# Designed miniproteins, single chains, continued (4), part 5

Each design is a single chain, and the fold is of that chain. pLDDT is the mean over its residues in the fold that is shown.

## One batch from the design tools (miniprotein)

Design m12152
Fold by ESMFold2-Fast:
Structure m12152 (fold): chain A 93 residues (1-93)
Amino acid sequence: MEETFRKIARELVENLRALPKEEQERLIDQIAEVLGIDPEKLRRYLEEGNDAELEEIVTRKLLEAYQKGDYRKLFAFLAIVEEARLLVERRKA
């Protein structure tokens, strides 16, 4: 399960990097709200180019939600991941 969440977090970070700043900020705010993280902290990791810490904090929060049975939080997060992926695809098309 941890490996699966780490791969999802990595895909999300890669897709965020491919998006314009305004879309990055909007999606980061949604991720922060869903996962209960300070949005300023996530924005700082993005600005610093600290993808490893972004991946780690997201992975940790997903594991915590899974262990607590908070599937609503997991599904909400997966919806954000899918939105990021579709936004990247639209820009390539």
Scores: mean pLDDT 84

Design m12153
Fold by ESMFold2-Fast:
Structure m12153 (fold): chain A 61 residues (1-61)
Amino acid sequence: MKTIVVDKTALALPTAEYSFTPGDYKYEAELDGVPVYFKSEEEAKEFLSTGPIGKHVLKIY
């Protein structure tokens, strides 16, 4: 597992698709204490770039 911390400085609207369950989704991010899962690193980064301002953690399984 690899962990990436993303420090977000601007607010934008969410556009990426995500799941609340793992499985075929190997990229985990946290939003307001809730884990969300993505199919690709690019989708996870897009979500974090459009989410709330602050520090976000991306986990790769």
Scores: mean pLDDT 59

Design m12154
Fold by ESMFold2-Fast:
Structure m12154 (fold): chain A 56 residues (1-56)
Amino acid sequence: MEKKREEELRKRAIKLLMETRGVSEEEAQEVVDIVLEELKELGISLEQIEEGLKLA
């Protein structure tokens, strides 16, 4: 379940970055990977990240 949830979060974040920054899907995917790793380092759970995306 976590793997599928992480994939869904990645798709949402990629779409958000493409819309807000006008970057390519490939670029957005790289940025999302870095951001997700950084958020995990800060102790932010996947559930908290998902809630943040819903509010954006």
Scores: mean pLDDT 72

Design m12155
Fold by ESMFold2-Fast:
Structure m12155 (fold): chain A 61 residues (1-61)
Amino acid sequence: LSEEARSLLQKAVRKAVEENPEASPREILERARKLVEEADVSEEVKAEVLAALDNALASLA
């Protein structure tokens, strides 16, 4: 991941945890994914972060 993608991923996960500290890992990742989709960043950076989150979610299944 690029530095920008890593920063976005970190911020999205942190915000998801802050909104619901008792959420399961799956719920946190699903919320982070939604936050990334709504972020005002380039589509290239969004694609990198969404791919990483999709891989993490698949690992939880």
Scores: mean pLDDT 80

Design m12156
Fold by ESMFold2-Fast:
Structure m12156 (fold): chain A 94 residues (1-94)
Amino acid sequence: GPKAEKAKELGEKGLESEDGLEAGRLAAEAGQLAAEAAESGDASAEEVKEAGELALEAGLKGVRLAETLEGINAGIAGALLGIGAIFLAELKAK
């Protein structure tokens, strides 16, 4: 669905970013959209899991690159939202 597709796009963009704050913010938005896609049922469990994994990876990259507490917080939020989306996808799959 459109939210899962956008989440994947934002997560991939976050992984491409060389700025910790940008990577973290993109990861947080990706993770939120992936979780919303899981809750609305407009995407398959596989699509939500892929988007969540990208959000998690981008969030962790954001934490590693971040030079500010704002960037670290954004990266942590992205990683946690990504993990949440993965968990929801796996619980709803079968």
Scores: mean pLDDT 85

Design m12157
Fold by ESMFold2-Fast:
Structure m12157 (fold): chain A 72 residues (1-72)
Amino acid sequence: MEEMEKLLKEAEKLVAKLEELAKKNPDDEKLQKLYQEAKRYLNVLKNAVKNKDFEIAKEALEEIRKALEEAE
């Protein structure tokens, strides 16, 4: 579904931003943990898209957004 594909693309974009921040700040333990958490939720979202579970996909994206906000 196009809507779920949009959620996945947004999540990948947010995780990519966290990856860049984590690479620039390798000694920032909090940032490294937030990046690992975001990667975990991206995998949850990918599985939700595969299973057509829109609610789980939305929840996973929201957790990724929170991780990025906490990192910034």
Scores: mean pLDDT 82

Design m12158
Fold by ESMFold2-Fast:
Structure m12158 (fold): chain A 76 residues (1-76)
Amino acid sequence: SEEQRRRDAENALAGAKQTIEDFKKALEAGADPVTLANLITAAAIQASAARFLGHPEADQVLEEVRKLAKEADEKL
């Protein structure tokens, strides 16, 4: 159903945003590269799922993930 697809898209995007916040906290706390890689990968997967499900904010969140991945790579 359209309602279920929209709900799944909203849940996927919310998950991506939460994982991004977890990534930012981990980066600030000086977490190891494996922890950072796992968090940014999880955020990318969740944001991509939101995009596939048609969430209008998904592209913006994917751009944030790309920017954070680059920032982390430059610091490691």
Scores: mean pLDDT 88

Design m12159
Fold by ESMFold2-Fast:
Structure m12159 (fold): chain A 84 residues (1-84)
Amino acid sequence: LRERAVEAAEEGLALVAEKYASTEGVDPAEAKERARAAARAGVANSAPERLAEVLERLAELLAEELPEAAERFREAAEAARAIA
């Protein structure tokens, strides 16, 4: 389910971008779109096993500060492992 990994990673990075864009005075829509593009590229260009490891680490790091983003990264990691 490569599409599922992309979708969850996009949602996770968009949540991170939205939080920090508000603080830095950047347009949230622009920041979120850049984050989604980065997520799509990361999923497309990474080995599934390595991608899952990175996403699991991101979920762990964000669990307290951005639990919604952490949940999306855990979903993306699970999908990446399913296609590994």
Scores: mean pLDDT 76

Design m12161
Fold by ESMFold2-Fast:
Structure m12161 (fold): chain A 77 residues (1-77)
Amino acid sequence: SAADGAALAAKAKEVAEKALKIAKEAAAQDPPDPAKVLEAEELAGIAAIIAGVARLLGDHAGADEALAIAEEATAIV
C-alpha cells in the first residue's frame, strides 16, 4: 500500500506541476486567458484528489508536497 501511495503521490505532483505552469502562463496575460485559468483550476483539483488518495494509502510527505503545489496554482488564478 505504501508503494501504491508513493506512485499516486508522484502522479499527483506531476499533475500539480502542470497546473502551476499553466496558472503562471494564465497570470502572465492581462486579462488572464480564461481557457488557461479553467485548465489550471481543473488540473489543480485533480492533483488534490490524487494526493488525498495517496495520503490514505500511506504517503503523507509526497501527498503534502503535491497538495502544496496544487494550492500554489489555485492561488495564482
Scores: mean pLDDT 86

Design m12162
Fold by ESMFold2-Fast:
Structure m12162 (fold): chain A 67 residues (1-67)
Amino acid sequence: KAEEYLKKAIEAAKAGDLKKAAEYAREAAKASKNEEARRYAGMAAVAAEEGDAKKAIEYLEKALEAL
């Protein structure tokens, strides 16, 4: 569940849809039972909201690795 949201967030960020990337990252944070994955997903959402696609993708990948 969390993994699916993280993958969708990465796809959205790569497509330049940072609003959708932030939404999926927030859903991933809620769905994650792993504290580190949840924290990285939250940081990715903030980066996407700030318009930083590269930073958002980096944090999303770190969240995925922490699952």
Scores: mean pLDDT 85

Design m12163
Fold by ESMFold2-Fast:
Structure m12163 (fold): chain A 80 residues (1-80)
Amino acid sequence: LTPEQALKQLEAFAESRVKDPELLAEIRKQIDELREAVKNGDYEKAEEAVKKLSETLRKAGFPEELVKQIEEDLLKLIKS
């Protein structure tokens, strides 16, 4: 699974779960920030973006266990 594929899957998953359009827009923006950082090879900024996205997912009502799994998966994809 590539970082790009993982981010597209996460975006689709968020769209299916998040009913608040403002919060969904924030999640999409943070996914785009992460995508840009990965494309530019800015892994430190990408790691920061993952942590920020994880906090937004918690705010959106995602279960803590799911947020931790998403964070771990994204961090592994960025560092590989």
Scores: mean pLDDT 82

Design m12164
Fold by ESMFold2-Fast:
Structure m12164 (fold): chain A 80 residues (1-80)
Amino acid sequence: SMEELIKLFEERYKNLSPEELKKLMETHQKNIERLQAGIAEADARAAAGDPRAEVYRNFYTLLLDIEQAELEALKKLLEK
């Protein structure tokens, strides 16, 4: 589940400094923005009749869920 994935990332990052956590948040936030742009492009291609668009959209959505779980874990650790 998403909640279990968040807990996994919290465990992974629990010993990092606030500075290291903030740097990772910046990285994952940029990844989220890139993936959101990819989803928007896939949706535009789907509207244009590209049969590959759904596969790319599903892939970007899966990666976005992982990146969002990373960001949520980092936010929780910074709220210490």
Scores: mean pLDDT 88

Design m12165
Fold by ESMFold2-Fast:
Structure m12165 (fold): chain A 58 residues (1-58)
Amino acid sequence: SDMEKQVQMSLELQRLREELDAAGVPEAERQAILLQKARELNAKIGAPAPPAPQPPEA
């Protein structure tokens, strides 16, 4: 069910956030990792990802 997928996505993101915080990852890098993970989880539940411009990200 979609509800179960959404709950799992929320838990995955929460767990990842906790791991990154415990590992001392800088906030800017942490935000980028969390955003990428959220997009991956949305793809798993079949939600379309909007086309995003791919700026250079040094």
Scores: mean pLDDT 72

Design m12166
Fold by ESMFold2-Fast:
Structure m12166 (fold): chain A 116 residues (1-116)
Amino acid sequence: AGEEALRAAKEAVEAGQSKDGEKAAEAAEKAARAAERAAKAGDAKAAAVAAAGAANAADGAAQGKDAEGAKKAAEAAVRAGRAAIKGGEKDPSSGAAAGAAAAGATASAMIAERLS
């Protein structure tokens, strides 16, 4: 579970760097699902890393001016952040970092939508 979340985070960062909104949204969704599994398994730190990866994907999609891709990636980052917060009862700092990353992603998506 934790290794899956870390791999998905890396893929999401790479998808964000491509600035391809479809790839970013797909990678962010995969990261969100991996984050939920990691958090359920007690690995809130890996879930937080996956949330940060999804946020990076949303930012990349926004920079590529794909408002729909950025929005989908931001929604995935919010889900991953929520999972990390829930799983982080024994490590609240991991949840807080994931929540901040998800909020950033949401802002990026909103800006992209407004500029489209």
Scores: mean pLDDT 75

Design m12167
Fold by ESMFold2-Fast:
Order: structure tokens, then sequence, then C-alpha cells
Structure m12167 (fold): chain A 75 residues (1-75)
């Protein structure tokens, strides 16, 4: 389970970086990447609703940080 969660997190971070590098605005890229992560977490058996919400909140923070760092690098 930890490996699947880490894969989802890494995928969301990579997706947001790619979107920002392609010229997608940070807020739109973050929203899209977080939404994809939410869908992926919903498919993992054995996670409670509370665990999914906490993981998604952590993913959103890391995704937003990655998006902002990528945008700053390209500016």
Amino acid sequence: MDAEIERIKAGAIELVRTLVELGTPVEIAVKYAVEQARKALEKIPGLSEEEKERLLEEIEREVRKAAQETAARLA
C-alpha cells in the first residue's frame, strides 16, 4: 500500500511539473494534478475516507510547492 501511495504522489508531482513546463497556469495545473491523485486514491482498497482526505491534503501541498518551484525556474 505505501508503494502505491508513493507512486500516486510522485505521479501527481511529475504531472504538475510537466503541465507548468508546457505553459499551464500554476493554479490550473495544481487542480488537475490533485484531481488525478484523488481518483487514483479512490481505487486503492483498504484506505479509510479520513486517510484518503489526509493523503490528498499532503499531496496538494507537495504538488503546489513543485508547481511554484517549476514556475519560478521558468520565469
Scores: mean pLDDT 84

Design m12168
Fold by ESMFold2-Fast:
Structure m12168 (fold): chain A 81 residues (1-81)
Amino acid sequence: SAADEAAKKAGDEVLAYVDKLDPETARKARELAEESGVEGANFGSQLIADAVTKHVGQEEGNRAGMQFNAKAFVDYKEKEA
């Protein structure tokens, strides 16, 4: 769907951004989402939110975490199908 494509694009942009700021956090967040499904995506989104909060601010961090989680959920649905 158009919403799923938008979520994937936003999440990819967030991951690319965090990879420039803190590559280890971006890698760990991806691994958690891939290995532990929905729970892993939730933990990964917290890592993304914390990294962005540290470098930019809390509002931006919260937004980044939500965008990462939305992408991870779309990826999870596609993997289960």
Scores: mean pLDDT 83

Design m12169
Fold by ESMFold2-Fast:
Structure m12169 (fold): chain A 58 residues (1-58)
Amino acid sequence: SAAARAAEVERLKAELEEAERKGVLAHIQGDEESLARYQARAAELRARLLELDPSVRF
């Protein structure tokens, strides 16, 4: 349903914000392994968001 899709989009946006925030923290701490992991996760989440809603603004 449209409501279920909208809820999934908001969930993915929240996960993307968390991944980006954790990526920034990893960068500040010099944790290259965690930085790479969160960058990969953010890219995956952006791809999923665009698949569900091509009009999503990042």
Scores: mean pLDDT 85

Design m12170
Fold by ESMFold2-Fast:
Structure m12170 (fold): chain A 128 residues (1-128)
Amino acid sequence: MDRLVEYVREAKRRVQALLDQAIAQAEGLKKIDPESGSKVLKALQDMKDWTTSGLDRAIELTEEDVEKGKEELGNLESGFRGDADNITAQLDATAEKSGSAEAKKLAAAVKANLDQGVDIIRAAREKL
């Protein structure tokens, strides 16, 4: 059982690191487009807070009942994907409006980090 909980703890560490990278990239976007960049930054900060709380809950549930932990990770994967899709739409709109090559690169980097976050949560769920 310790090994299964360890998969969820590792997923938390990796997802937090990816969201920290996405937040740093969104701060760069805010320098180019303060209004759109601020909205993306706030959404990523809220997503990090929500996802951290959800992963802590998944850890607790996995320690008690692996099937409940797996179900919670499934709910987290769905919620994370939903937030990622919404943020991606905002990033695409910002990149198009700015016409900036740097804004497009930062938007692509945030999207890549969000896609990796989905894959990490899914992989942890599949290991339970």
Scores: mean pLDDT 87

Design m12171
Fold by ESMFold2-Fast:
Structure m12171 (fold): chain A 98 residues (1-98)
Amino acid sequence: EIEEIVRELIEKLRELGFEELAEELERAAEAGDVDGLLLRKISELKDSEEPKEQEARELLEEALRRLVEIELKSAVVEALARREGLPEEEKEELLKEL
């Protein structure tokens, strides 16, 4: 789930010493704009040669990739559910197959 991905990312960022970024991510999660924050921070860290900042960027990129994958799978399942009138249990099975 999205909440678990965000929680794991926050914990890892704190372990690397990026407390302010972790706090921004918590606020973005409450506001529903996690993807926007991740894209912005990845862009800011793109040219960094600092090892911890490069590691943080990789963590942000991995989290964004996972979130986008979930969003795409959910969009496909929702479109199919509307078309075929699929019950929730069948939507869950289809989501697992994607």
Scores: mean pLDDT 77

Design m12172
Fold by ESMFold2-Fast:
Structure m12172 (fold): chain A 71 residues (1-71)
Amino acid sequence: AAEAARRGGEAYRAGDYRTAGAHYAEAGKLFEQQGDLTTAALAYREAARAYEKAGDLASAAEMRQRALQLT
């Protein structure tokens, strides 16, 4: 979970926003599976931000909805 979030941050800093979104979404799923719903919601919000930067508005909307369901 934490490693996926770290990879997301690195990809985001490199300007690879689509890859960053994918890693953050993976982190969200892993935190959710572990029962850490608060951290999962934060990871999904970071995924949405990255997907918006990539121009992938559909994936961004999906990630925002997942985050909202956990909070």
Scores: mean pLDDT 84

Design m12173
Fold by ESMFold2-Fast:
Structure m12173 (fold): chain A 90 residues (1-90)
Amino acid sequence: EEMEKKIEEARKLSVEIVRALIAGDYEKARKLVEELHEKGLLSEETAKALLELIDEIEKHKDDPRKVASLISAIGILLSAEVFRLELEKR
């Protein structure tokens, strides 16, 4: 049950991060990444990578095609972390 709650929370926060990025709310996206890391749902290495990608999105916010590609990359990394938690559940 504890692991199931963690997986559900990781999925929910991952969706919220992507939605925040689509809305252009980069500060909210960064806070949600930090929250995932603080809750132990995200490795330091992946959290750093996600924050760097968010910084790239903010630098290129006037290029919708590039922003879409970077959001996709973030979505892939977030999905990989959720899958990792599911595999660790056994």
Scores: mean pLDDT 85

Design m12174
Fold by ESMFold2-Fast:
Parts: structure tokens; C-alpha cells; sequence
Structure m12174 (fold): chain A 65 residues (1-65)
């Protein structure tokens, strides 16, 4: 979880909290990806923000395998 939190450090606190809530409430990487997709579907993300979220998801998927 430390690696996931580090990946999200470039996001605003609001976006970081939403991403963390989605990841921590998910049992699998697939579930996390679906939740993140729904949360950020209508949010205009910068390239840096989108990359941070993708990196956090990848770290989470590695933890869940």
C-alpha cells in the first residue's frame, strides 16, 4: 500500500482520497480498474494525474496479483 500512496502523491487531496477509497475497497485489480474508471470517467485529468492513477493501479494489481 505504501507504493500505491506514493504513486498518488501528485494528485490533489480530493482526487487522491477518491482513488485510494476505490483501490482499498477493491479485492481484485479488475474491480479496482472498474471503480477508478467510473469515478474518473467525467473528470478532466492532466497527463501527470492520469499517469499517477495508472501507476497506483499497477502497484495495486501487483499486490493482488
Amino acid sequence: MEEVEKALSSLSEELKQKALDALLSSETGEEAREKLGKIFKNVKLTTEEAQAIAEALNEFELLKR
Scores: mean pLDDT 77

Design m12175
Fold by ESMFold2-Fast:
Structure m12175 (fold): chain A 86 residues (1-86)
Amino acid sequence: MRRETATARVERAEDGSIVVVLRADKFTPEHAREAARLAAELARPGDDIHVFVLAKEVSPEALEELRRAFAEAGARITSVTLPDPA
């Protein structure tokens, strides 16, 4: 199953984990809240959730909001992958 918007894609991988891909020029708290909402629709208790942030700019507030929104939804983020430093 897959859920997608202009900025976020959330899908269940073949190994059963949830993969969240966030793509934008600037990653904001609003994008983080939308991603958490989409992930909550697919995730089940105990699922591994892997988040990949593919953005030119990542706001610290957006990363804090991502963790907060997922925690409020009862979902645990297993890993967060940020863009490589240049």
Scores: mean pLDDT 76

Design m12176
Fold by ESMFold2-Fast:
Structure m12176 (fold): chain A 92 residues (1-92)
Amino acid sequence: SAAEQRAFIRRLLARFARELVDLADELVAQGASLEEARARLTAKYEELLARMREELDARGVPEALRRAAEAAARQIYADILGELERRLAERA
């Protein structure tokens, strides 16, 4: 059902956000450079986005909902990256 597809997408996005936040927290704790932190978070984002695309395709999620989920994932990534950059700058 459409409700089940939306619930599935919400669960995927929640897991996606958690994994990026967990990595961002690790990078801050390790005292990573801004360059290293950007590179590692971007690589993780690309890995998670590819996995999310495969999961959405495997479940037969309609194209419009897939595009919306990918747009949401990109926004989550942008927000987490911005916060990571801010947290690292505060330590300088």
Scores: mean pLDDT 89

Design m12177
Fold by ESMFold2-Fast:
Structure m12177 (fold): chain A 60 residues (1-60)
Amino acid sequence: SEELEKLKAEVRKFLKEKGITTDSPVEERRKAAKEIAKKFGIPESVARILIADVLAEERN
């Protein structure tokens, strides 16, 4: 859980640096998932779930 929270924080930072939000096109979010997967050594499917989770948490 602690490692997951740290990973989510890094994903959130990455998305902000790239300007990716819930309104970003699916292709941009898919590209981000591939880059995150490579950067953190995780499956692309996991990266896609983390991106969706982080973006949902940014929604107020």
Scores: mean pLDDT 80

Design m12178
Fold by ESMFold2-Fast:
Structure m12178 (fold): chain A 66 residues (1-66)
Amino acid sequence: AQEYLDEGIRLIRQGQYEEAVKKFEKAIKLDPNYGRAYAALAYALQQLGKGEEARKYAEKAVELLS
């Protein structure tokens, strides 16, 4: 889970948002309660203009990190 989060964050730094989304989805698949991965996924989706989808994952991140 952490390894995919770290890979996704590296991809974000490179501007590779679509590939980062795939890494964060893998992190969530391994750990469905991984709040940090939901927050990172929301950010990447927001950068891709997928605001509606980003909002859903941001809400889940707040839920898990609160």
Scores: mean pLDDT 83

Design m12179
Fold by ESMFold2-Fast:
Structure m12179 (fold): chain A 74 residues (1-74)
Amino acid sequence: MKEKLEELIKKAEEEGHTNLADAARQAVESVEKGDERGLIANVFAVISEAIAEGKLDLGNEIVRLIFELYEEKK
């Protein structure tokens, strides 16, 4: 899951969705640090940026993979 998540984040950044990619990277960092408050805040940022940029499908897939990563690290 982490490898696929990193590839989607990189794709978002390469397509110019830098805020979406940054929020997703911060969510991944929050998972790895056990920062649940940061995870929720950055997930909201991913959804917000995905809506703003018309990339809701990409944002939803990223959020899904972030929560799958969280369950694996729990």
Scores: mean pLDDT 82

Design m12180
Fold by ESMFold2-Fast:
Structure m12180 (fold): chain A 81 residues (1-81)
Amino acid sequence: SKKEEAEKYYEEGKKYYEKGKEAEKKGDLESAIEYYEKAAEYYQKALEADPEFKEAKKNRLEAEINAGVLALEMAVKKVFK
């Protein structure tokens, strides 16, 4: 069903989000950004399958914010390296 598809995408998004957190803890900001972006993509796919999936909506926003913040940090480091 669409709801089962949404749940599968949501669980995949959570796995990428955890990979993003792990990469961030290791200081691998580039990998962390890529994992958070992947998490946001999967959460978005969950929302496309189930538009009322509130948890996926919240987690997508969190993943996008984390990726954006780290991307700004990397941009600053490249300018001042």
Scores: mean pLDDT 88

Design m12181
Fold by ESMFold2-Fast:
Structure m12181 (fold): chain A 60 residues (1-60)
Amino acid sequence: MVTEAEAYAALEPRERRILTLHQQGFSYREIAERLGISVSTVRRLLRRAQQKVQELLSQG
């Protein structure tokens, strides 16, 4: 069984960091400001991270 934490560990460090910030309640804009990147970059990385996590969790 894959837990949410285990799924997060399977992500690339950059994807995991953005996903963790979002899970802590930060918005796309807040994450972009904290990391010094664009909202578009945050959205792309978060989408990829969430997709991978959902695929891993759906296998349990």
Scores: mean pLDDT 75

Design m12182
Fold by ESMFold2-Fast:
Structure m12182 (fold): chain A 97 residues (1-97)
Amino acid sequence: SNLKKQRLASLIAALGIAAVALDFAREHPDWPGVASPEELERQIDALIDEAIKVLEEINPEGAKRVRARYDALRAAGADPRTIVLEVSRLIDEELEK
């Protein structure tokens, strides 16, 4: 339980870093050594999928709610930064249960 919660906290931190990197990449597309916005969006999706899988091992009903919200945001074409903020908030809320 504790190790899974620590892993989830690390994934949420990585999502925050990726979201900031995405903002920077959008402002500076030609900056050397920065991943493209498309690469960062793929990384964000992978991190969210992993975070939901870890949450499922702690709180399976909470993981279903987070997955449903994530899928709805993606279907609505929400900005990746908005998705990261909302998903991270929901994961934190579900961890308290």
Scores: mean pLDDT 85

Design m12183
Fold by ESMFold2-Fast:
Structure m12183 (fold): chain A 70 residues (1-70)
Amino acid sequence: SDEEKAEKAFKRLKELLEQLPEEYKPTAEQTIEEGEQGRKTESPATFLKGFERTAGSVEKVKKALEEKEK
């Protein structure tokens, strides 16, 4: 169901955000709080559409950090 997909997507997002360096913790915590609010107020389908943009942003940050380690 879309509800189960939204729960899995949010759990995965939290796992990705927890992997970010210490300096990103405040932004990660804010993103998690916004996600929890979205889960309470939005439909699962709307939340899933938003998830793709957020996951893309986190992936870009991780790639930038990998480039910095070269």
Scores: mean pLDDT 71

Design m12184
Fold by ESMFold2-Fast:
Structure m12184 (fold): chain A 93 residues (1-93)
Amino acid sequence: MELIEKGKEALKAGDYEKAVEYFEKAIEESDENSPERAVALTLLGEAYKKLGKYEEAKKYYEESIKVARSNPKDPLASAAELEARHLLKEIEE
């Protein structure tokens, strides 16, 4: 998950627009129902939240949950779902 790591580095550096680019590319290169796609979607939502784009963040958190549910026994998908649900609650209040 090289693109995921680069995106996380960009998030940590405060370069949220660059983080969006890396996570979008990670999603594009991932399989449609993969655990890696769920992770990338949760992180993309976080990047949009940092940019103040809460509607986009909500959309990507909800999509991450759907993808994660397609991988119910995968620990990476389960972690992505928990994080997405937590972050979704923060922006819905």
Scores: mean pLDDT 83

Design m12185
Fold by ESMFold2-Fast:
Structure m12185 (fold): chain A 57 residues (1-57)
Amino acid sequence: GAPSLEALERGLELAEELGVPEAVEHARKAIEAVRAGDEEAAREHAHLAGLALNAAL
């Protein structure tokens, strides 16, 4: 299924706090995809946001 909207919003907040623009962009796109019902795009952007955050840590 689609990623949790709550989890994506927490990820966005963390990305903004850490100042990782790539993670912020992908987290926002994942949230938009969840709201649009696009589960495939939501999973792809959530994965990319996670990779960007992991690379910054």
Scores: mean pLDDT 84

Design m12186
Fold by ESMFold2-Fast:
Structure m12186 (fold): chain A 112 residues (1-112)
Amino acid sequence: DMARLIELAQRILELEERGEMTPEAIREMAEQLAEILGVPESLVEEYEEKLEKNRNDQEKYRQLVLEMLNSDMRTRVAAAMAAIRLGDYDSAAAFLMVIAREVAGQQARQQR
């Protein structure tokens, strides 16, 4: 449902601009994205374990986040949900912002 994805992306950008990206809003936006894209809970759990394993190495953690952001949309949403489950709302917000900007058509070519 591309139209719903675009609406959510725009909502996320508006929330960030207003400084309203609360943990509650982050959780709600990620949940709606997961529902629209059919992201299974098992995929979220797998990414939660992967991120948690690398939590003590902030460089590895950030590299994983960047790799996930440069993959498919389902992976990006699953990673955002995983970050939320780890209580890492800063990373979850970063995931949502990149997803929102890319979906909203920030640029024609996202990856090289």
Scores: mean pLDDT 79

Design m12187
Fold by ESMFold2-Fast:
Structure m12187 (fold): chain A 76 residues (1-76)
Amino acid sequence: LQKEIEELERRIEELEKEIEELRKEVEELKKKSSTKENILRLIGAELRLIGAEFELELLKERLKKLKEELAKLEAE
């Protein structure tokens, strides 16, 4: 259980770094001219960001449940 928590925390940290890079990409694309190609690239980057943020929320929820299970085991 503890090893599973540590692995999830590591994965969450890695994903948060990926999300930060994606956010930078989105901001850079927003600063570029509103050409059709730049708009399509921006949409693609925003969709990737949404997907990554959704995955992060799922991992955080799983981590919360594992920590609650560990706390219950330690309380006994």
Scores: mean pLDDT 79

